# Designs tried in a protein design run: designed miniproteins, single chains, continued (2). Part 106

Each design is a single chain, and the fold is of that chain. pLDDT is the mean over its residues in the fold that is shown.

## One batch from the design tools (miniprotein)

Design m7923
Fold by ESMFold2-Fast:
Structure m7923 (fold): chain A 99 residues (1-99)
Amino acid sequence: SRLEEAKKEAKKLAEELAPEALKMVEEGKSLKEALGYVAKKVEEYMEKLGLSEKEKGEVLAEATREAGGLLTEGIEKKEKEKKKKEKEEEERKKKEEEE
């Protein structure tokens, strides 16, 4: 159906925008602001489609859920990478002090 196609395309758009939204969070924006950016782009996409207000709401909800999941995973991955880098820098400093 057109609604299912719109949901699929909106999820794909959310996936494409997730790296930019994640960068916003890394630069000090809230998760809510990053999700708001994705939501706005999905709403702009839907304005070109002949969907009802209810259908637009369903598409936006699914795309926002997809973006939320991707952002959460991205944040967790970046936090783990940051902790690993800080640990490696600490070990390097200890090695320099032992030389």
Scores: mean pLDDT 79

Design m7924
Fold by ESMFold2-Fast:
Structure m7924 (fold): chain A 95 residues (1-95)
Amino acid sequence: MSEEERKEKALELIDEVADEVYKFMQENKDDLDKVTAASLILMQLSVIKIGIENGMSLEEVAETLRNIADFAEKHGLTDVAEKIRKAAEEIEKLA
């Protein structure tokens, strides 16, 4: 697999996480704390995507995603945290 193909797969995995976060926000729209935490996660995922496009290593991407998963878990977004951790594991395998 080429470096470009690895980056494309990493971006796809991040987009799948973003879709899960967006779904969580729609299902929890009456919980302002959870919606706020989810919004911050979406912003952080966007920063990671920009990072990948600007040469951030996939190892650094995986580590940053694990930190975001810990943040999600702390704020009660358990399913989101699990999805992010799975994405981090898959991205680390691409690195």
Scores: mean pLDDT 87

Design m7925
Fold by ESMFold2-Fast:
Structure m7925 (fold): chain A 62 residues (1-62)
Amino acid sequence: MTPEQRARAVAKLVEAIRKHGLALAEDLTDPAANQKVFDAAGLTPEEREAAMEALRDAFAGR
């Protein structure tokens, strides 16, 4: 996956999380909460994996 594709996937996921008002850290560890957000974002399985990795790295660094 290119850096641009990964950035786009992260942007879609963040936008969906923001619109649904979900807690970002908890949502990344809860499969049920993740499913709602991923449905809203319309991410492919590859985009989902890349976005989740990028967000986990960001939250690990906070």
Scores: mean pLDDT 67

Design m7926
Fold by ESMFold2-Fast:
Structure m7926 (fold): chain A 64 residues (1-64)
Amino acid sequence: MEETKKEFEEVKELVKKGVPVEEIKKKSSKLIQDIFEGMRLIVEGVSKALGEEAPQSLLELLEK
């Protein structure tokens, strides 16, 4: 959680410095990817713990 806040603050600094939008987009995309990766791991862990189906369709939906 603390790493996420640091990345958010870095994005704010880049905006203040007038850094190209493309660089800002790259950092934002990485943050979003990290969040989705975490969610994917949680879904897989829960599915294994419950002994139920592995939701491939759900994982594909999250990757979109």
Scores: mean pLDDT 63

Design m7927
Fold by ESMFold2-Fast:
Structure m7927 (fold): chain A 68 residues (1-68)
Amino acid sequence: SEEAQRLYDEAIEAIKNGDDEKAVKIIDEMRERGLLTKEMAQRLATEAIKYGNVKAANKALEYLKELL
């Protein structure tokens, strides 16, 4: 989905910028809309850990577990 890719790219940008609250909001929106894939959740968790985004990392890991 083009929309899923756009939201994913925005979440990654927020993570890289340290905007943890914005990243969480986008990840939550992706999950609520059924746009968050297991692969996206894995990558979001990895990037959030790498850039020190604690809330986004925890949220992505929670959704990853639900998608497994």
Scores: mean pLDDT 89

Design m7928
Fold by ESMFold2-Fast:
Structure m7928 (fold): chain A 111 residues (1-111)
Amino acid sequence: DLEELYKKMAALARYLKKLGYSTSEIYEELRKRLNLNVSRKTLSRMIRRGEELIEREKAAIRARLRELGVSDDLADLIAESLYSMYINDQDLSEIDDLLAGIARNQAIENR
């Protein structure tokens, strides 16, 4: 499913960005992992489409939880967890390896 791929890409990009990776590092990693022969502009558009899809799903979940009498704070926490649902165990392991590699390189460059 193409939309599921876009959401997975957006979730991975958001996670890597929260860990402090640059946009260039994120784009090259996603291109490599997904074996995508696409331009950076195309990749950026795909990620943005995924973000739009996830944000719409978050809004729908929040609205539904409010209808069920769930507090706004709890509804927001549950909706935010949607990003993590698009990252599987393999992707998390690969991110840990990437983090270790970039941390080593940054330690060398910042000396």
Scores: mean pLDDT 74

Design m7929
Fold by ESMFold2-Fast:
Structure m7929 (fold): chain A 83 residues (1-83)
Amino acid sequence: DEKEKKLKELEEKIKELEELLNFIRSHTPEDSVLELITNAIKYYKESKRALEEGDYDTYEKYYRKGEELYNKFLEWVRNVSLN
């Protein structure tokens, strides 16, 4: 139950970030911002894969990396307006 819930949350987060990445890429190709989102998605996907395999140590490692990059993206959003 908890594992399935976490997997669903990761799937939804990845989907939302991929949609956001496409929006930003279409309107403002800021390389640094695109890199943050692209790498966050990559780490969340690796985290999801590890969780599916029962590798909780790798899941936590990549989830933390994804969260770090996502938080940097949120900091950028707080400081600038999206057109």
Scores: mean pLDDT 81

Design m7930
Fold by ESMFold2-Fast:
Structure m7930 (fold): chain A 59 residues (1-59)
Amino acid sequence: GAMAREQGLEEGDKIHRLITEGADRATVEKVLGPETAERLERLRKLAAEDSEAVRKARE
């Protein structure tokens, strides 16, 4: 229901804050667990690759 969806969005906001504040993997693991920390690390790599591709396309 709506309550489960709201909790999912709140979790996403927490993850976003930890990333933007520059929290390291160890801090993320303590707060959100090792599986979530691993997924975020993969997403960061993909985002970095995508940013590089966009930068090259603009040059």
Scores: mean pLDDT 63

Design m7931
Fold by ESMFold2-Fast:
Structure m7931 (fold): chain A 113 residues (1-113)
Amino acid sequence: SEGEELFLEGKLEEAIKIYEKEIEKNPNDYKAYFNLGLAYLHMGKYEEAIEYYKKAIELSKNPSAEMYYNLGLAYYKLGKYEEAIEYFEKAIKLDPENVIAEANLEEAKEKLK
């Protein structure tokens, strides 16, 4: 899609405008909300990323490991380690082979010791 191409080119603000237009056409488009979350995460806007990831999860009937992982990562970046742990554990439960989520989970746990 145009939004995906703009995102891959690093044109994050332009990609956001396309995803917002996709949501206007389909307010239940959980993938567009997830893509907004990814764009805000890449911009370092972690609070906005969390809001969009939560909306994507709410609208999705089967939230993916990637959705939970990225939500956990956004919480980790904000120093919210208890919330990061919760979502990394959900991601690992859905995808036990995700070694990056496992490493980030252990780092978040060490932050609480």
Scores: mean pLDDT 89

Design m7932
Fold by ESMFold2-Fast:
Structure m7932 (fold): chain A 68 residues (1-68)
Amino acid sequence: SEAETLLEKGRELLKQGKYDEAIKYFEEAIRLDPENAEAHRELGIAYLKQGKEGEAVKHFKRALELEA
């Protein structure tokens, strides 16, 4: 799916340390599939890598809600 392709690209950007670009891909994946728990988790990881703990926690909470 389109959302899955965006997630894969975002993960590749994370591996490259391109956190701002990775965030944009994960945000777009969430726009296409708002209930994708993995997209919210990956977005949380990207924010955590940037030291933005408050933003990371919001996305991790959303991922947990979607998995419950």
Scores: mean pLDDT 87

Design m7933
Fold by ESMFold2-Fast:
Structure m7933 (fold): chain A 68 residues (1-68)
Amino acid sequence: GLEEAKKLADKTIEEAKRLIEEGNYQEAVKLIEEGILEVASLTRDPDVIAALVEKLKPVLDEAKEKLK
């Protein structure tokens, strides 16, 4: 549910940041995209999904920028 979606988003951000630091930008992008889909399946609340996606988007954009 909601608590699981929040925990997943936080873990996804932490793991994606480590992948970016390691230079694994494509893996970071895939992880964030999969995390967004899984968050949507866990909560079903559109306001919560929107808030968690906004939190994930800056990290996704950073990974994509590094890929050029």
Scores: mean pLDDT 81

Design m7934
Fold by ESMFold2-Fast:
Structure m7934 (fold): chain A 82 residues (1-82)
Amino acid sequence: MEIIEARAGRGLGRADTGKGEAVGEAGGVRVVIHFDPKNVASLIGAILRAIGLELDAEKAGDEKMRDAYAAVKEALLKALQL
């Protein structure tokens, strides 16, 4: 069971491989993406979802949501490298 932390912009991300939960926080915004830590395809899917949601937030001009999802993405990418 490992907890991986990452930062992106003003966002702080944490991936909990025991719970299968990645949390991102930026400027009072909190986002959560769930994944199966025993399934690499689930983890890759969570990364792709975080990328899509980061891009959607950027297009909407929501910098806090963008940074929160960017931090989730970075934490999940670090989890994938283990």
Scores: mean pLDDT 85

Design m7935
Fold by ESMFold2-Fast:
Parts: structure tokens; sequence; C-alpha cells
Structure m7935 (fold): chain A 93 residues (1-93)
């Protein structure tokens, strides 16, 4: 399910945030952040063309590169994802 995929991405991001900051970790976090944003868009019912997917990758990179700490950007993405999941659970009830 989309919720299971989101949970796995969030857990992976949290695991990486516990590791020392390296260039490899930063690149991995950018990829995970991109996947979280794409999944959130899919859950919202937005059409994902290849152009839009590339735009999300660019936005994730720009957002994280513009921050003092990539960790802050990832945490914000996780919180946005959690809010959406909670909204879906309420709608399903």
Amino acid sequence: SLEERLRELIERARELLREPETEEKREELIEITTEILLLRAEIRGEELTEERKERFRELARDLLEGMELIEEGVKKAIELAKDHKKRLEIAAA
C-alpha cells in the first residue's frame, strides 16, 4: 500500500539521520526526500508525468541544498507526510 511505502521511507530517513553526515548520506537523503514528495503527490491524486517527477527532484535538491542542515529539510518532509496520513485515516473512519 502507499501508506506502507511511506512508512518505510520515513523509517529509512530516520535511520540515516542517526549516522554521521557524509556526502553519500546527503545524496541518499535527497533521494528519499524526493520519493516522499512523489508519494505524497500520488496520494493526493496528482498526475505524475516524467516532467513533474524531474521537477520534484530539482525542488528536493534545491530545498535541501538551501538549508543549513539537510536533516531539517528531511524532518519537514516527514512531518508533511505524517499530516497527510493522519488526514487519510480520519477520512477512512
Scores: mean pLDDT 67

Design m7936
Fold by ESMFold2-Fast:
Structure m7936 (fold): chain A 74 residues (1-74)
Amino acid sequence: ELEKELEERKKKEEEERKREAFMLEAEAGVHELAAAVYRTLSKGPDGEESREKAEEHRRLAEEYRRKAEELREE
């Protein structure tokens, strides 16, 4: 029974890590989309501000993706 409980806990922890990694990837995807939108807007009249926002969202996307990869490798 104890071995079964340890195995179940191990599976739950692994599933939870996979879910967290998936959520972090989703967050990264949202920021990548925002970066693409702002990059397009940077070609317009308010280019400078939009370019800064595009870079910020791109950095956030990289950060979230890095965290997701770390969880998968663990």
Scores: mean pLDDT 80

Design m7937
Fold by ESMFold2-Fast:
Structure m7937 (fold): chain A 68 residues (1-68)
Amino acid sequence: MSAEELAEKAGELLKKAEEAIKNGDYETARKYLEQARELAKELEKQGETVVARNILKEVEELEKMLEK
C-alpha cells in the first residue's frame, strides 16, 4: 500500500473513531484507533515520519477522550 493510501485510510479510521466516541461506543472507537496507529507505524517504516507523527497525535487526542 502506498504512503498516500495509508494516510487516507488512517484519516478515515480516525473519523470513524470520533463518530464511535460521540455514540458512546468506546470499544469500537478503540479498535479504530489501534488500526490507525498500525498504519502510522507502516508510514514510519516507509520514511513518512511527519505524516505518521500527525496521525499519532490525532490518535492520542481521541484516546484522551476515552480515558476520561
Scores: mean pLDDT 83

Design m7938
Fold by ESMFold2-Fast:
Structure m7938 (fold): chain A 98 residues (1-98)
Amino acid sequence: KKIEEYKKKIEENPEDAEAWLKLGEAYLVEGKYEEAIEYYKKAIELDPSLKAEALANIGRAYFELGKYKEAAEYFREAAKLSGDESAERAAKYAEELA
C-alpha cells in the first residue's frame, strides 16, 4: 500500500527526497535491504538535511545483510551528525562483529 503511494509520488516528482526516504523505510521494513540502501542514498543526494536519519537506516540495512564493516561506517557517520549515543553504540557493536 505505502510502497505504491511513494512510487507514484516519485513518478510525479523524481526530486521528492522525502518520498525516496519513505520508500527506503518501507523496503527496510519488508527486509529488502539492498533496495532500501539505494533509495536512502537517493534521498541524501536530493536533500542532504535527511543525511543523519538516512545514514542510520543504511547502517541498519547493512547490519541485517551481515555487512558489519559497512554498517559500522554508516552508524559512525550518523553518530557524528546527530550526536546520538545509540548510533555510536551500534557502530561499536558492528565493529566488534566485523
Scores: mean pLDDT 85

Design m7939
Fold by ESMFold2-Fast:
Structure m7939 (fold): chain A 71 residues (1-71)
Amino acid sequence: MEEGKKDLERAKELYNQGKYEEAIELFKRAVEKLDPELQAEAYRLIGRAYQKLGKTEEAVEAFQKAAALER
């Protein structure tokens, strides 16, 4: 669990640096080691990163995955 949280924090740093594609890859790796609440947070950030890259369809899909985990 701690390892997944570390990856999540590093992915957020990449996002803040504008490295959206690298952030998305690291978020996807992090979700495999996170609980559902943190997985939902990671998918929301993946969606935002896709929006920054102009990939609207991928962003919508990521937001839908986050919503499914919050039920």
Scores: mean pLDDT 82

Design m7940
Fold by ESMFold2-Fast:
Order: structure tokens, then C-alpha cells, then sequence
Structure m7940 (fold): chain A 63 residues (1-63)
């Protein structure tokens, strides 16, 4: 039980990290960053979403 809860927390932490990086990249994009920064923002947001989904799956298994 505790193991799965810890894994879910780790997934949420990773997701939050990628989301924070996406936000930083988005701020740079808003200031006229290169087109490739748009792809980086999208990739980081997708990674954050995947980790949040993984965390929710693990949380449901604990519950």
C-alpha cells in the first residue's frame, strides 16, 4: 500500500516538474522565442500530463 502511494507521489512530482519547465518555455515563447520552442512547450506539457495520469492510476490502485 505505502509503496504504491509513494510511487504515485513521485509521478505527481515529475509531472509538476515538467509542467514548470513548460511554463518557463512558454514565457520564453511569448517573448518571441524560436518556433522550435513551441514544440518543446508541447512536449513538456505532454510529459507532465502522462506523469499525472500515471499518478492517478496508481492512486486508484491504492484506494
Amino acid sequence: KTKLASQASAKYILGAGYLAEAELARRRLAKGSPERMEEEVRRLEELARKYFEEGEKLKKEVD
Scores: mean pLDDT 75

Design m7941
Fold by ESMFold2-Fast:
Structure m7941 (fold): chain A 61 residues (1-61)
Amino acid sequence: MVRVFGEPPSDETLEIVRAILLSQIEDPELREQVEEIHKELLETGDIEAYLERLNEVLAKA
């Protein structure tokens, strides 16, 4: 497909979400996973994969 509807969230919005999540997570390994997931979202723009991975990390936190 050439592209789908919608546009990715702004970098500013993603930074805010990341900061909130990091403030709620005490485990350094889980924090690192959140940072990696955020980086992957910025690179791929795959919102569905991003949310799925976040839910997995939050379930462990």
Scores: mean pLDDT 68

Design m7942
Fold by ESMFold2-Fast:
Structure m7942 (fold): chain A 67 residues (1-67)
Amino acid sequence: AAAARAAARAALEAGLGEVNKEQQKRMDEIREKAKSLSEEQVRELLLKATEEGMNKVSELVAKARAA
């Protein structure tokens, strides 16, 4: 029980770290593209990146809860 919770927490923290790393990379890519895109196109990219990040976090939290 305690060991399973510790393992689930470690997996969640590692997964959140990967999500944060991917989000940072996406923000850098959007920043570069923003130099050649309209504000509307940049807004669409930000929304898409946010939705994908939220979905990954939700999956990680659900797995942690199951442990």
Scores: mean pLDDT 78

Design m7943
Fold by ESMFold2-Fast:
Structure m7943 (fold): chain A 55 residues (1-55)
Amino acid sequence: SMEEELKKGIEEAAKAALAGDHKKAREIMEQLSKKFGIPLEELEKMVLREYLRKA
């Protein structure tokens, strides 16, 4: 489903950020923004929440 794909994308972006690959995290967020029509700023907040959950 679209919701499952979005969730997996957010997890991948957070995982990249945790690994210190901030360029990859940004690229994933940009692709999710285009695919799902979600503002990049909102996706950044979602990824940050996932990052803090796992950090």
Scores: mean pLDDT 83

Design m7944
Fold by ESMFold2-Fast:
Structure m7944 (fold): chain A 61 residues (1-61)
Amino acid sequence: EEVDLASALGRELAAQGVDPMTAARAAKLLVIEGMPVDEVAEKVGISRETLERALAAARAA
């Protein structure tokens, strides 16, 4: 489920030191809204590498 993936991604980002509100917003934009990783990185101020690493970890869970 996309909602489950968004929750997992939010937790992974928070574990990497991203603010919980920013992590939740990034997870929603990327997973629920389907926004490209580069656009999400620009909008929330997180590096593309951080988002891709967290997303890979979330998908592996």
Scores: mean pLDDT 79

Design m7945
Fold by ESMFold2-Fast:
Structure m7945 (fold): chain A 57 residues (1-57)
Amino acid sequence: GARAAAEAAKRAGDAAAGTAVHQEAHLGPESMRRALERAVELGAASEEGLRAALDAL
């Protein structure tokens, strides 16, 4: 679920990635996926962490 994805993102990268997922959570899984992908592009999260967070959604 959304909470598990946010927690995974925080573990994988940093507080910024986890915050982005949390902010987008209320808009649904698609918005959370986009936020996570963007965080990886910006270097705020790892690809490994992105995978873990998406699997937790």
Scores: mean pLDDT 62

Design m7946
Fold by ESMFold2-Fast:
Formats: sequence, structure tokens, C-alpha cells
Structure m7946 (fold): chain A 85 residues (1-85)
Amino acid sequence: MKYHFVARAPTPEEAERLAAILDEVAKEFGGKPVVRRTGTEVEIELEAKSPADVTEFLQRFVRRAREAGLRVSGFHVKPEDEVVE
């Protein structure tokens, strides 16, 4: 199942660093993640086998971001099957 994460940073420079951390952490869980940055917003598409894998990914990402001194505001996790018009 594919999951979409959206994270926001205070500045575009911090968003670029968050994108790099997201890419690094996602590679540790296997596969080829797609990371996109638009200004202060970072989006990642991740294919995971279970919600538990998603939770572990998010925990590692948050820890890495904090270790780097980066601020993160808000996370949205959308399963591929969740469609809202």
C-alpha cells in the first residue's frame, strides 16, 4: 500500500534538509521513495507492507529531524485507497 506524507518546515532551506532526511530514512526501509519539495512543504510517497512500518518510518524521521535541529509542523498520512472529493 502506498502512503503520502506531507511535512512543513518554517523555511525552504529547512524543507530541503527535511527532504534529504526523509529520503535517507525511507531508503533504510527499502524501495525507492519519491520525495518532492515545494517551498516549505515536503511530500513523500512510500510503499509499506503495514501501518506498523509507516509508524517506524515516522518515528525514525522525527528523531533524525530533531537531531539535525529542524522544526517540523504537521504530518498527513493518506493511504492510496483514501479518496475524498
Scores: mean pLDDT 70

Design m7947
Fold by ESMFold2-Fast:
Structure m7947 (fold): chain A 72 residues (1-72)
Amino acid sequence: KIKEISDKIQELLAKIFELMESWPREVLEEIRSKSGKERLDFLLEKAKEEGNEELIELVEELKKLLEELKKL
């Protein structure tokens, strides 16, 4: 159960990082300056600004899985 959630989180993170490679350095540095929920909220905001539906879906799914993991 926990392993399945962890594996899915790692898969989502890999895909999110690949999609973020096209982003400006300033945006990537801003994301690194934040932590936890603030980082995820900022990442989702930037994905929405870019209009990247795939990235929005991946970040939203990641947020849901992280909330599930915190409840365990």
Scores: mean pLDDT 77

Design m7948
Fold by ESMFold2-Fast:
Structure m7948 (fold): chain A 60 residues (1-60)
Amino acid sequence: SMAAERARVKALVDSLRETGDKMLELQVKRGLITDAEKAKKQMELMIKGTEAELERRVAA
């Protein structure tokens, strides 16, 4: 069902956001990222794009 697929998309998006936050924190601590706010905004934009693409596939 479409509802089950959307629930799966949400779970994947939540997992990506959680993993991304942990990776970003690690990279900031390692000195690989100097602008954490910019990196966080870019990550959120990519995650939102991925969510929209996955939802588009469910709706198609």
Scores: mean pLDDT 80

Design m7949
Fold by ESMFold2-Fast:
Structure m7949 (fold): chain A 58 residues (1-58)
Amino acid sequence: MDAGLTTQAQIDAALKASHRALKAPDEETAREIVRKELRNAGLSDEAIEVLEQAVLDA
């Protein structure tokens, strides 16, 4: 399946989440920001769990 639009949205969401998480006052807020951005991009809960860890670890 060539779903380039969804892949681009995932990358964009991860970058936005990383930027916003950097400005968060605490880890809990950073995680909430990451999850919100990934959900807005239409990712599943499973994908959000994997990418949340990757974004925060970056």
Scores: mean pLDDT 69

Design m7950
Fold by ESMFold2-Fast:
Structure m7950 (fold): chain A 92 residues (1-92)
Amino acid sequence: SVTEVVGLVLRLIGLDLDGTPIEVRVRGDSLEVKIGGLTQQQINNIKEFAESLGKQGIPVKVEVKGDEIVVKAEGLTDDQIADFLNFVLNEL
């Protein structure tokens, strides 16, 4: 549900992420994540995970600029959104 996803996002914001600028936006079944201050390895790992969702038939757009990645995805379940955000946190 949207409430569960918002709860997860609030937990992410509640962590001390001051060293890594992260923006997360959820709108229904759509997710946009913007992350800066990343190493090339972190960018590649997050990009590969996002592209794996695209291979499952989920509309995904990935944009990389320097140390920043933006991922936009649509038609996600609450579990898929949670899995993506958990992957990102474990990558940092």
Scores: mean pLDDT 71

Design m7951
Fold by ESMFold2-Fast:
Structure m7951 (fold): chain A 62 residues (1-62)
Amino acid sequence: SMEELEKTLEKAEKEAKKIIESGDRTQLLAMLHELQELLKQAEGELKERIEKIIKDIEKALE
């Protein structure tokens, strides 16, 4: 279900942006864990999109 994964990723991208703006460390760590799980199921472009969000969250945690 690549289509379902894409919809989940779009929602996760929007949620990640809000959490990054909030600076809530607990929420950032929770989102990082969820994205790492999604990354295991993703290929190609979807994988690259997830990796980009993970990088943004890791940067926000520094």
Scores: mean pLDDT 82

Design m7952
Fold by ESMFold2-Fast:
Structure m7952 (fold): chain A 78 residues (1-78)
Amino acid sequence: LQERIDVLEEQISSLPKDSTKRGALLYELGLLYAEQGKTEKAIEYLRESIDILEKSKSVSETAKEILEEAKRKLEELE
């Protein structure tokens, strides 16, 4: 788990702040922190993911699905 988190954090740091891919990776990172019981960090990453994906002009079905799942997961944790 820690290795996967480290890889995701490195990938996220190399992407533009408004990248749809960065938003998707932040969603995955949020899920991993939620699984670890680090709820506060999970909420922070999910909120950042939602902000990026909502501001993205990408209308791909995958991006929309990730956005909806991120919102649902955030509601579960709050």
Scores: mean pLDDT 76

Design m7953
Fold by ESMFold2-Fast:
Structure m7953 (fold): chain A 59 residues (1-59)
Amino acid sequence: SMMQRLQDGLRAINTAQRNFRNNNLVDGTVQSLRDVGLDDLADRTRQVAQRNQQKLRQQ
């Protein structure tokens, strides 16, 4: 389903964010999700990215 593909994409983005810390990739994904009306997923994407960044700072 589209939701399953989006969840897989968010997981891949979290991994990429860890590797090169590219905030633009996350921002682009959040905007794309909002443009198609998936605001809840956009908010979750932002929150997961922020938590991942905080965990990396603590480690």
Scores: mean pLDDT 72

Design m7954
Fold by ESMFold2-Fast:
Structure m7954 (fold): chain A 95 residues (1-95)
Amino acid sequence: SPAQREARLRAEVELGLIRIKEALGLPVDWERVLALAEEALAVDPDNAVAWLLRGRALAELGRLEEAVEAYEKALELDPDHTEARENLERVKAEL
């Protein structure tokens, strides 16, 4: 649907903005990222990038068990997603 396409594009744009902000040493509002990911998932629960954003935000907010579940969902939808797998391994090492 058009709404699902828009949700996917918004998630991809947010992921790109996070990478740019981190490269520049700028702070990321992880509560806002979490809210955006949850809004995207409400429209399209099969959005692998939105699950990655949810996992990333939860991990940065210290919600590690929830981050693991989100990254596992991202990998279930996209098994070849290197960033999701690397982030999952990192979070599991912190548990």
Scores: mean pLDDT 89

Design m7955
Fold by ESMFold2-Fast:
Parts: C-alpha cells; sequence; structure tokens
Structure m7955 (fold): chain A 83 residues (1-83)
C-alpha cells in the first residue's frame, strides 16, 4: 500500500530506520511487485549497517525494474563497501 510506503519514507527522514524497515515490509507484503519499495527497504537496511540484507533487496528491486538507475547505483556502492 502507498500508505505504508510513504510512512516508511517519513521514518527514514526522522532517522527511525528500524521502523522504516517494518513499514516498507508491510508495503511489499501488500504489493510484492513494488520495485521502489524494495529499493527503499535496501536504503533503510544500509543505514542500519545491514549491508548484505541491503544487497538482497536492491537485487530484488532490479529483478522487478532492471532499468532502475537508483537501485543499480545503490547496489554498486554497497558491494564496493564489502570488498
Amino acid sequence: SSEYFHKGLKLIEEGKYEEAVKEFQKAIDLDPNNAIAYNNLGIALEKLGKLEEAIEYYKKALELAPENVAAKENLKKVEEKLK
């Protein structure tokens, strides 16, 4: 649902990353094809230092939307951090 998605975005702006993860998970549960929600879940996880989990969700975003430039760049940056 767009409601959970927008709540997740607001929580990221407030620095409430664990709560943002939960709201994006709810958004994905209701709309599992929402590539943007997977990308933003990855961003929230990256901010929590959960880099391997962030990679998983960036990859899911790219499976759904292969031309998502933001997800491609986010994935590249996180993979470089793990080298």
Scores: mean pLDDT 87

Design m7956
Fold by ESMFold2-Fast:
Structure m7956 (fold): chain A 64 residues (1-64)
Amino acid sequence: MTAEEAAARGREITEEANRAGASEEDLQKIEGLMAKAVAYAEQGDSERAEAALEEARRVLEEAK
């Protein structure tokens, strides 16, 4: 996974969270996880990048 791919996927999750009316706390958590995913992808750690995006998706689903 590239950093650009991680950022794009993170943006999609953040946009869905905003549309779902997620709380400020949940939005901050999702944004933090997106930043971690991008950082891991930049380091070539696709496994940790994917895990961070999966955790962000879980936060989104729980916020609904």
Scores: mean pLDDT 82

Design m7957
Fold by ESMFold2-Fast:
Structure m7957 (fold): chain A 70 residues (1-70)
Amino acid sequence: MEKARANAVAFLRAFAELVPEAREPAEAFIAALEAGDEAAAEEAARKLEELIAANPEAARAALERLLAAQ
């Protein structure tokens, strides 16, 4: 569980480096996960899903960086 969460956080941070508009919702999602705020996490996740869908190449690059680091 913790490793999967850490990998998700690493992906979102890498994605936010490539897509600056994703920085705010990514940090909001991470903060919500750390606080156990399910509603805030769901809201941030919706914004992130839209940004990922709009930036598929950046999402691929972020995932590739995450996999290469393991």
Scores: mean pLDDT 79

Design m7958
Fold by ESMFold2-Fast:
Structure m7958 (fold): chain A 57 residues (1-57)
Amino acid sequence: MEREEEIRRVAEEMRRLIAAGDYEGAVRLADEARARGLVSTEVQRLAGEARRALEER
């Protein structure tokens, strides 16, 4: 299976969660993707954004 398509779907879902204010969900999704070996700079960047939003709350 193509990891690139799965990574893209994860990034899209994370962006939707962040837009909805669900920062915890976005971080959780990124952690699950990493545990499965889905390494992506975009996913890491989105996880960082969500984490910052949680810390600044």
Scores: mean pLDDT 80

